Designed miniproteins, single chains, continued (4). Designs and how they scored, part 46

Each design is a single chain, and the fold is of that chain. pLDDT is the mean over its residues in the fold that is shown.

## One batch from the design tools (miniprotein)

Design m13691
Fold by ESMFold2-Fast:
Structure m13691 (fold): chain A 58 residues (1-58)
Amino acid sequence: SAREQALRRLEELMRRILEAKEKGEWDQTNALVDELLELIRAMKLTPQDIKELLERIG
């Protein structure tokens, strides 16, 4: 489904954010966070949806 594809993209973005942060690439981290927030807005995700995503990743 479109929701599953969007959640998969969010998971990938979050992994890239963590990797950039660990490497000290703060400008890249900020750009990826902006992209993540825009995707959350576009999909109209709730805080509960984000918590579920975090549980899937970690």
Scores: mean pLDDT 78

Design m13692
Fold by ESMFold2-Fast:
Structure m13692 (fold): chain A 61 residues (1-61)
Amino acid sequence: MEEELQRRLRELEEEYEEQRRRAEEEIALMHRLVGPDPVAEQAVRRLLEEERRRRLEELLG
């Protein structure tokens, strides 16, 4: 069970790392094309962080 949990945790971490990288890349593109949008940027980053924590809590609980 612990080995399976560690495997699942690594998979989730890799998925979130990829999602975060894509989000940061999109934010950078938006800055270049339409200018800064702090509300949208904050919302995207917050959603990713909250979703990651929620999934980790479900997995660990």
Scores: mean pLDDT 77

Design m13694
Fold by ESMFold2-Fast:
Structure m13694 (fold): chain A 71 residues (1-71)
Amino acid sequence: SKEEKLEEARQLEKSGDEYFSEKKYEEAKKAYQQALEIKREVLGDNHPDTIATEEKLGVVDLKLAVEKVTA
């Protein structure tokens, strides 16, 4: 159901947040990408919850880019 898919997305985003706090940015990115795919399917691209997950992915991508430059 739509509700079950959204709960899966919430759990994935929570996992992504936990990975991010541990500086596991590649794992965080994978979790956020999976959550975003579900949110886009269920809520659409313009929903505030979808946009929030996209913004989290943008931050992760920036962290990964900075690590590659500073290593």
Scores: mean pLDDT 85

Design m13695
Fold by ESMFold2-Fast:
Structure m13695 (fold): chain A 64 residues (1-64)
Amino acid sequence: KALEIAAIEDPEELEKAARELQRQGADPALVEALLTLASLLALPENPSREELIQSLLSLLRELE
């Protein structure tokens, strides 16, 4: 489920899906990682942003 949400490319849709997951009682760490991903996707493109996104995706895979 979390990796499905992490595949959403639109930051607003990703945040909305993460908030819905939070409302359903999902792990707070998982929700926080998804909300952080949405925030990073809303930032201007740069190499550091892409590295952080990849690190978060790796973390989300471990939290599953």
Scores: mean pLDDT 75

Design m13696
Fold by ESMFold2-Fast:
Structure m13696 (fold): chain A 82 residues (1-82)
Amino acid sequence: GKKILSLIGLILRLIGEILDNEKDKEVVEVLEKAKELLMKVLRGEISLEEAIKELEELLKKIKNEKAKKIIEEVIERLKEIK
């Protein structure tokens, strides 16, 4: 349990660092959505499994290649901790 929460916290920190330096509106909007989903997991509002499913659905709607790559990497990291 605690290891999963710590890894999600690290992913959130990395997303935050990207957001602090990002100027592309589509990348910002996508990362803010991913951040909110991960925050919901940390608050116990949704399961990790549900968050992964929602991120995979988000990935299908992304047009920006940079945003796609970041979200694909987030999904991969989250699947490694299941």
Scores: mean pLDDT 82

Design m13697
Fold by ESMFold2-Fast:
Structure m13697 (fold): chain A 73 residues (1-73)
Amino acid sequence: QREKDLEALTLASEVGREAYQLAMEAGLSRDEANRVAIRAANVALDYLDQGKTPEEARQAALEEARREIERLK
């Protein structure tokens, strides 16, 4: 359980950080970038909770981040 929890938190942190960077590079404000990062992290956690692989969770989270960035531009 602890090992799986740590893996999930690590992935969520990583995709959140990447989503934040993508949003900032797209010209969004820091507040908007933070919202995109949180959304991406939550998507990754949801996918892991559904039994998806870390790679699937990462891809889904970043895909969602890109959609949110497009909507906020």
Scores: mean pLDDT 83

Design m13698
Fold by ESMFold2-Fast:
Structure m13698 (fold): chain A 106 residues (1-106)
Amino acid sequence: DEELLEFLIRYGSPEVREAARLVLENKDKDISTLSQEEKDELLRALVTVLREFAALTGDIEGMRKLDEADSLSPLERARLILEQAKKYGLDTVAELAEKLIESFEK
């Protein structure tokens, strides 16, 4: 899915481009060291990338679930991101969601 993220950086809307860049920037980082603000920004970026992918694939049910992300706790949001990322085969997004879940469990 790095190729998908690069595609979104090149051809996405300004919001989607920023989100995809933030995801790629953090893919190899130890996210447990991020501040709560940085983790919240990363969660928002992951949701934005997934919403764009759901829209591109016509996954109406996925879009509906992702629209609820802002009402969820950070841990619940990370779990939703992981579920949707695995469904779509987006390994980079899934790995970041797993790291976020681990960081919130502490």
Scores: mean pLDDT 84

Design m13700
Fold by ESMFold2-Fast:
Structure m13700 (fold): chain A 88 residues (1-88)
Amino acid sequence: SEARKRRLEEGLARLDAEAAALAAAGGGRAEVAALLERAVALYLETGALTPEMAALVRRALAAAEAGEEMAAEDLERARELLEELEAR
């Protein structure tokens, strides 16, 4: 459907923009940017994210938009999942 395609394109553009902004900020925000970029690359390659990874991506985006820090436990879990999924 055209509406579904448009929402996907808008979502990917938003992820790219947020990742770029976080990378420019440095520190822990640069780490979140790197995780978001890896998640986007994985999604583009496979066409899907696991529900757990999708939830972590949503939390990362919400924190970035609110100017809040992502929980250290969520960052660690996201790294573990990305390494596992990228190794498949």
Scores: mean pLDDT 72

Design m13701
Fold by ESMFold2-Fast:
Structure m13701 (fold): chain A 69 residues (1-69)
Amino acid sequence: MDKEVLELEVRGGLHMIKGAIYKKLGDYEKAAESYRKAAEDLRKAAELSGDERLERLAEIAEKEAEKLE
């Protein structure tokens, strides 16, 4: 795996976790921001790798952000 793909996947995953935590705490603005960042990183990783799992995760993150905005 390319280092860039791995870095984007890890960073996107961390943003997903942050989004879930902020949502649980009721900080919907920070949750939406974290999910949006996750979607951007995961979508970029999917584009570079062709990994359909990363594409699905990016879509989930984007939809979660939309629900909170």
Scores: mean pLDDT 84

Design m13702
Fold by ESMFold2-Fast:
Structure m13702 (fold): chain A 56 residues (1-56)
Amino acid sequence: AVSPQALDAYNEGLELAALRRYSEAAEAFRKALELDPSFAEARGYLEETLMAIAAA
């Protein structure tokens, strides 16, 4: 089970990534992982978002 606070941060990250605001999305996904370190989806999206930043 994921905490509601971690899920809120994760959803904000998804919205920011959809807008191609990758640095802000990465911050939101990091916040989700700080709140729930076991949140595998947030970790996956953080890695993809950091790869998108590195490729830019």
Scores: mean pLDDT 83

Design m13703
Fold by ESMFold2-Fast:
Structure m13703 (fold): chain A 70 residues (1-70)
Amino acid sequence: SQADLDAMTAASQRIADEVKRLRAEGEAAGLPQAEIDARVTAHFNELTRRFREELGAEFGATYTVTPPAP
């Protein structure tokens, strides 16, 4: 269970870091907020799918990820 918790924490942190990076890049590029939000959502969904596949293979189907707030 500790390994599952550690893996979930690491995956959540990676997703959070990527979301933060995408928002910062979009803001620096002068993109409208709606465009930044759309890109973040698309990327979050893709990362969540990949991490669920990785964690599902290792730890079973108990991992749940909540999308970031708008």
Scores: mean pLDDT 72

Design m13704
Fold by ESMFold2-Fast:
Structure m13704 (fold): chain A 79 residues (1-79)
Amino acid sequence: SKEELIKKAEELIKKAEEAAKKGDYKTAINLYVKAGELYVKAGDYEKAFEAYKKAYLLAGFSEETAEKLAEKEVKRLKE
């Protein structure tokens, strides 16, 4: 269900934030990407955008580039 997808995505966001705090950026990036995918499947495009943006920022992209890439990825997955 949509609610189950959102709950799982929120759990992944929490784990991603904990991984990032510990400096485990590889794990954090992977978890943010998975959360973004689940948010797109749930139709929560705003939260999907935020999750992908955080993943790109941790991957070393600038704020402007991360926003552009996150928007592009959300649009790609909606198709």
Scores: mean pLDDT 89

Design m13705
Fold by ESMFold2-Fast:
Structure m13705 (fold): chain A 68 residues (1-68)
Amino acid sequence: MSAEEVIAAAERALASLRRLPLDPALREQGEKLVREAIRLAREGRTEEAMELLDRAEDLGVRGVILSL
C-alpha cells in the first residue's frame, strides 16, 4: 500500500473517531494513534502505520460497544 493510501485511510479513521460517541479520553488516544500512523507513513514505514491504524480502529470499535 502506498503512503498516500495509508494517509487517506488515516484521515477517514480520524473523521470516524470524531463522529463516534466515544469517551473524550478514548477519542484522544485514537487520534494519537492515527497521527503516529501518518508520521510513519510519511517516513515510508507504511506497514507499521497500517498496524497503528488497525489498533485505532479496534479502540474505536471497543469504545462504541462500551457506550452502547
Scores: mean pLDDT 75

Design m13706
Fold by ESMFold2-Fast:
Structure m13706 (fold): chain A 82 residues (1-82)
Amino acid sequence: DAERKIEEARELAREATRLAEEAVRALFEGREEEARRLAEEAVELLGRAVELLVEAGAEDEARRLHAEVLEAVRREYERLAA
């Protein structure tokens, strides 16, 4: 079921975004080991989300989700760096 895979991928991408934003915050707080762990987990979840979208034939959605997660990380970094 392609629709189910797309929905599951979106949930994984939301969790990946949350962990990636947490990783940026941890890095700004000097918690480098925790930031690395959170970033690694975020990358793993994003990879699973992309794989599900590719399996569903939604390659454009996979590219869009990947870009959206990166943009969320950049925005969090910009917010904290201000």
Scores: mean pLDDT 83

Design m13707
Fold by ESMFold2-Fast:
Structure m13707 (fold): chain A 92 residues (1-92)
Amino acid sequence: SDMARKAGQKAEEAAKKAGATATVTVEGNTAILTIENANPALMIAAVGGGAQALILGGEGETKVEGNTVTVTLRAPSAEGAAKALEAIAGGM
């Protein structure tokens, strides 16, 4: 959970640097990332992160409403969730 929280903080900082607002909620192996005022590049990064969670053997859901993106990641482990969040942050 601590690794996933650190990855979430990195995603929040990356979004802020890109002119957006990100909020991350982490509980066990589940992480929810909400990005508000997302530009197209951030939306693509969030969708890619959701797909990466599926490749890592987890479950990923991405919802887009206007310029708000919500990514729900459920991984086999907290480390898997952290890696998926790091992939999203790296794409920002």
Scores: mean pLDDT 70

Design m13708
Fold by ESMFold2-Fast:
Structure m13708 (fold): chain A 60 residues (1-60)
Amino acid sequence: ALEASITFDTIQQAIAHTLRVIGDYPSITASVNGTNVVLSAPDNDEGAVALEKAVAELSS
């Protein structure tokens, strides 16, 4: 699987932003550990594009 890791300033931000992203990108799965979020996508071009967009959404 394709993976990206993002760290937030607070646990509340990590949870809130992760829930938004998985709602917008149903092919993305997320694992939350404190302030760290790991996003996972299928090993294909659509998964890569979805993961890139999901990371951008979480970074904004």
Scores: mean pLDDT 79

Design m13709
Fold by ESMFold2-Fast:
Structure m13709 (fold): chain A 74 residues (1-74)
Amino acid sequence: IVELLERAAKRAEEEGNLEVAELLRKAAQYARDGDLESALEYARKALEEALREGDVGTASGAQEIIEMLEKELE
């Protein structure tokens, strides 16, 4: 999950979506610290921002990571 979040953040940064990249990096840091609830919160914020910016690729990646985090929190 951490590696997937960091990869999604790099992709968002390469597309020029710096706010999305920052949200994904925060999610990765929370996931690394074992705080999966905060990681999920920031991943959801990143998804909303990516969709607003039209970054469909980053949004798709974020949605998959959100589904993985939701399953871990069950």
Scores: mean pLDDT 83

Design m13710
Fold by ESMFold2-Fast:
Structure m13710 (fold): chain A 86 residues (1-86)
Amino acid sequence: KLDAEEAFEDGKKAFEAGDYETAAALLQTAIELEETAERLTNLGKVYKKLGYYELALEYYNKALELDPDNEEAKANKAEVEAALAA
């Protein structure tokens, strides 16, 4: 649990620094150790920044399977769906 949280925090820091490859790897490690809607949503945000909208949508859908009321996942999903429809 602590190792998963450390990987998640480091992944978010990498994302904010614009290091999306490192962010994806660290967030994937956090998810493999302990899967949460928040971690899945953050990995989706990384793929959205990389322009991989279909992959981002997949992770937002996984997040909503775990937590259907997750407002961040809903908002990011809607944004990606709008981008794919354009």
Scores: mean pLDDT 86

Design m13711
Fold by ESMFold2-Fast:
Structure m13711 (fold): chain A 90 residues (1-90)
Amino acid sequence: EEVASLFYEPEKLKELIDRLQKLVEELTKLAGKSFADRVLIAIQAVRLALEVELWLENPDKSEEDIRLEASRQAAEMAINYLEELIKKLK
């Protein structure tokens, strides 16, 4: 599952990852796989940026906690973005 591979410990975020996977599949049907793949790259870039931001704000937190929180926030942002995008494409 391509979407799950973008996140740290995806099993802990299963409901968010499952929802995001369905949205990516719907986007692929509406806009094509090439566009959907580009969106997945953007989601990964946002997750990495959030990891840096959260680390700078919380220097005493563990790397694991930072990565998991960044993954959760990135997944939530991606879901909100894709729901609005899909609505506009329909």
Scores: mean pLDDT 83

Design m13712
Fold by ESMFold2-Fast:
Structure m13712 (fold): chain A 64 residues (1-64)
Amino acid sequence: HFSSTEIQRMFKDADKDGDGTLSAAELRSLGLTDEQIREMDKDGDGTVDASEFILFLKYKQRES
């Protein structure tokens, strides 16, 4: 399981432009599928913020 600190580090490492959001291309570089990206993109704006990313990974951890 990833800790909250590790999840935040993954987010920051993938956030190439430093704007606090991840694009679909950055999420794919982390090994995420287009389906998983759509699940995380709660706002439907084509980007994923840190809260969406953390909640998605925590949700997947709970299911195991």
Scores: mean pLDDT 71

Design m13713
Fold by ESMFold2-Fast:
Structure m13713 (fold): chain A 100 residues (1-100)
Amino acid sequence: SMEEELEKIKYMSELLLEKFEETGDKETLKALLELIRKYITSKNEELRELALEIAERLAESKKLTEEQREELIKLLEELIKKVKDEKIREKLKKILEKLK
């Protein structure tokens, strides 16, 4: 079921976000960045919203090192160029402003 898969993805994303806030673990950050990449262009609106939520929560995190902040900036800049949806692009630009 698409709905069961969506709930599983949301739950896993929340666990990864909590783990990152607790540990600052680089592999956990990489997994979160891959979730953003994978779902930002999804046909499913809830998955696109999840990707934006992950990006925003990471941008607000005090656990990001300078190197990790630059990785997130680079990803957001790449996605802004790739994403054709203007509303998603505007939200990504707003998140990017929090990091600069």
Scores: mean pLDDT 87

Design m13714
Fold by ESMFold2-Fast:
Structure m13714 (fold): chain A 63 residues (1-63)
Amino acid sequence: MSRIIARAIKDYTAKTPEELTLKKGDLLEVLEQVDKTHLLVKNLATGEEGLVPSSVLELDRIE
């Protein structure tokens, strides 16, 4: 099954318990698009899952 890998283009601090804190350069698996502006992602370094704004991510690769 193909997986979508995105990269954090900037640091992001979680604003709710449902969100992830990210560092610029973090690699994330996109699990689901939750709404127009938010993605459910998994941080590949930590294994943590949560919501992030799509505006802080860019597509890295599809595997």
Scores: mean pLDDT 83

Design m13715
Fold by ESMFold2-Fast:
Structure m13715 (fold): chain A 74 residues (1-74)
Amino acid sequence: VSESELLLAVAQIAAATLIASLRGSKDPKLQELRKKAEELMDKIVEALRNGASPEEAERILKEVQELMKEADAL
């Protein structure tokens, strides 16, 4: 398993967990975060299909972590 694949796998698990945690929310702010997490999931799937550099994979993971921080701040 490449470093990129491992980072993307971690990002995928984190994004999926975030989406699942937000799924039942009626709060418009949490619904917006869910949409952003779903968009990141699409980027992760595309990166896994097409192959991403470690740098791109790290960027995607950081984007997921940033959304998790936003959810925690609400």
Scores: mean pLDDT 82

Design m13716
Fold by ESMFold2-Fast:
Structure m13716 (fold): chain A 79 residues (1-79)
Amino acid sequence: YEALFYTGLGRSYLKKGDYEKAIEYFEKAIEIDPDNAIAYTVLGEAYEKLGDFEKAKEYYQKALEINPNNKRAKELLEK
């Protein structure tokens, strides 16, 4: 999947602290595969690092709608 490629690029930018670039690539991954729970989870993490907690919660909830057993999204949403 091209979505996996974009998710990988997003994670790379997230690790570098380039959260805006990470968000761009995670959004591309979601455009290609709207059922990509991992991309929603890491997109939420990027928004949380930018201080947009409401946006982060929306994306964590989306990840859980797709995969209810997504441990990472569940932990981040529940805090």
Scores: mean pLDDT 78

Design m13717
Fold by ESMFold2-Fast:
Structure m13717 (fold): chain A 103 residues (1-103)
Amino acid sequence: MVLEITLVDGKVIKLDVSLDTTWKEVMEKIEKETGIPSSLIPFDPNRTVIETLLSGKDRTGNSYAEVTVDEEKKTITLTFKTPAGGIEKIVLKLDDDEEIVIP
């Protein structure tokens, strides 16, 4: 899977992720590439990327983003209502053999 993170300044960060990839790994990569502190990113570092993106909820259970699932393109798009940590949009692209599990 490929995770594409769009920042408010128009920069795009691409990361190779798996179904087991945690937000801790992604947040550390974002901080390294952008200097945005991982603490400003509204995700639970111990949860998987796919679980968090499908929920559209922050660590407190509040809805912080609009979630769009495109089964034909195998993509999950998360659009932030208010940019958090300088992040505007996240797109997860699944491999052809991976399924989108909606809880």
Scores: mean pLDDT 69

Design m13718
Fold by ESMFold2-Fast:
Structure m13718 (fold): chain A 90 residues (1-90)
Amino acid sequence: VSKETLEEEVELGLLQIQFAVTKLIAEKYLKEKDVEGLEEAARELEEIARRARELAERAKDPEVAAEAEELAREAERAARELREKAEELK
């Protein structure tokens, strides 16, 4: 394992943790019917998706690239769902 590969793995892991935490926070906002909170969580998920997509494009480890691409798709989908739920609550 090279230092570069380890750095890619760490970056992916941090994005996965951010995604999980943002999803938990979004669940709280949904229960509270906090439209502003849901929109904020959606923006955070959109940023996670963007970073994951960038990692997928530049990653030298094909396993990291594949996992980052999947995370980007999942975060994009989650962001869309939160924005739709926020609009339904208005």
Scores: mean pLDDT 87

Design m13719
Fold by ESMFold2-Fast:
Structure m13719 (fold): chain A 76 residues (1-76)
Amino acid sequence: EGEEARELLRKYAEEAKKDGLTTASNVLYAIARALPEDATREQAVEALRNAAKSLEVSGETDVADYLRKAAEELEK
């Protein structure tokens, strides 16, 4: 359910913050906040992949890779 997907995104954000990846953490928190409460995991994965593409275009390759990894884990 959407709230579970949001909680997982918040956990990924906390892990990114512990690793010193402040930008990745902030993006993950923003996605979690923007998702509707009934969002599916598939919708969360789509949001992560869309954010990763935008970040890659802006040169934030490490952050984009982190978001793709989070999307892959959510898809399982």
Scores: mean pLDDT 80

Design m13720
Fold by ESMFold2-Fast:
Structure m13720 (fold): chain A 62 residues (1-62)
Amino acid sequence: FKAIAKAVKDYEPKSPEELALKKGELVEVLEIIDGEHVLVKSLKTGKEGIVPKSVLELLEVY
């Protein structure tokens, strides 16, 4: 399972495990952590971290 998502808004990390995102940034969804959080990799920076699902719009599933 591979999925590409887009940040619908800027996100500031609240913990060291979370990833900062800018609106419009593309990420690869690596893992679903729970009903509210996903592990993603930024396609711009290559950094990985956890973000709320609410800040992402799913674009493509491979």
Scores: mean pLDDT 80

Design m13722
Fold by ESMFold2-Fast:
Structure m13722 (fold): chain A 65 residues (1-65)
Amino acid sequence: SAKFQEVGGEALEAAVELLKKAGENNDSKLFQEGQKILVELREAARAGDLEAAEEALKRAKEALS
C-alpha cells in the first residue's frame, strides 16, 4: 500500500542514519540495533504489516535521539 511505502521508506532512511551514526561513533550496540530494525522492517514488508513498520520507525527515531 502507499502508506506502507511511505512509512517503510522513512523507517529505512532512519535505520540507515542510525547505522551511519553507529559507525562514526564506533558504537557496536547502536550498530546491532540498526541491523535489527532493518531485519524487522524486511519482515514487515514481506507480511505487509504497517504496524510493524511504524514500530520500526519509532524505534529508529528514539535511538537517533
Scores: mean pLDDT 83

Design m13724
Fold by ESMFold2-Fast:
Structure m13724 (fold): chain A 118 residues (1-118)
Amino acid sequence: MSDEELKAKLAEYEAELAKDPNNAQAWNNAGKVLMHLGKLEEAAEYYKKAAELGSAQAWVNLGAVYYMMGKYEEAVKAAEKALELDPNNASAWLLLGEAYRGLGDEKKAAEAYAKVPP
């Protein structure tokens, strides 16, 4: 998708959010567009809004952005929040393991990977 198409999609989601600021899916989708535009800090803010509205997927996406930024402790906290909402979320367990590996905690990383559902 071109930057022009991505900006048009972002404007569509922002218009949806102006009508319904409690639309967690629109916040999460706008965050994904911002990620494709390379705007990691802005993507994190949009994912955080979706996550605070109860989206387990948005907590995973927020934690993945924190991980990409080298913010491993924040990535752990985001993965744990996703798991509070959905204990069987494979992506959240995988993220938790990767974030603990980033922190150098091999034991906690192994424990998290062991809990990734089949």
Scores: mean pLDDT 89

Design m13725
Fold by ESMFold2-Fast:
Structure m13725 (fold): chain A 92 residues (1-92)
Amino acid sequence: MSKEELLRRVVALTLGGIGAILENDREAVAKYARELLELMKEAIEQGHKDVAAFAARQLVKLAELSGDPEVRRIAQEAVELAKKAGVEVPLP
């Protein structure tokens, strides 16, 4: 997958997650969060550390906005995975 395609998918999944939060659809938020984590893993495997950092930041934002424990666990897994891969994730 190209870097541009990965970035496009991160944006699309993030917007989907925000939409699900606005509709109070907990299962949909968790689904988008899991898809973002898988996309982050793909970015790491392909050496796109900047895309991986971007995906991790979006997961942290979804966890903060949703307040959901499952989404928070997925975001924590993403941050831990980034650290292991040497990816710097600037938190706000």
Scores: mean pLDDT 84

Design m13726
Fold by ESMFold2-Fast:
Structure m13726 (fold): chain A 56 residues (1-56)
Amino acid sequence: SIVENVVNGLLRNEPYLPGNLSDVDKKSIRHLVLSLGLDEETADKVVEEIEKLSEE
């Protein structure tokens, strides 16, 4: 899916610390997804998937 492709791309190119995403990180991710021409619902799903990976 588009969400999975964006998540995988972000994890490969951005060094996110294993753990909690800050509000700044979440805002940056949403802004990046929107800048790719995707909608806010897709941006929210990308943030949620990255947060779930941080809990593992």
Scores: mean pLDDT 70

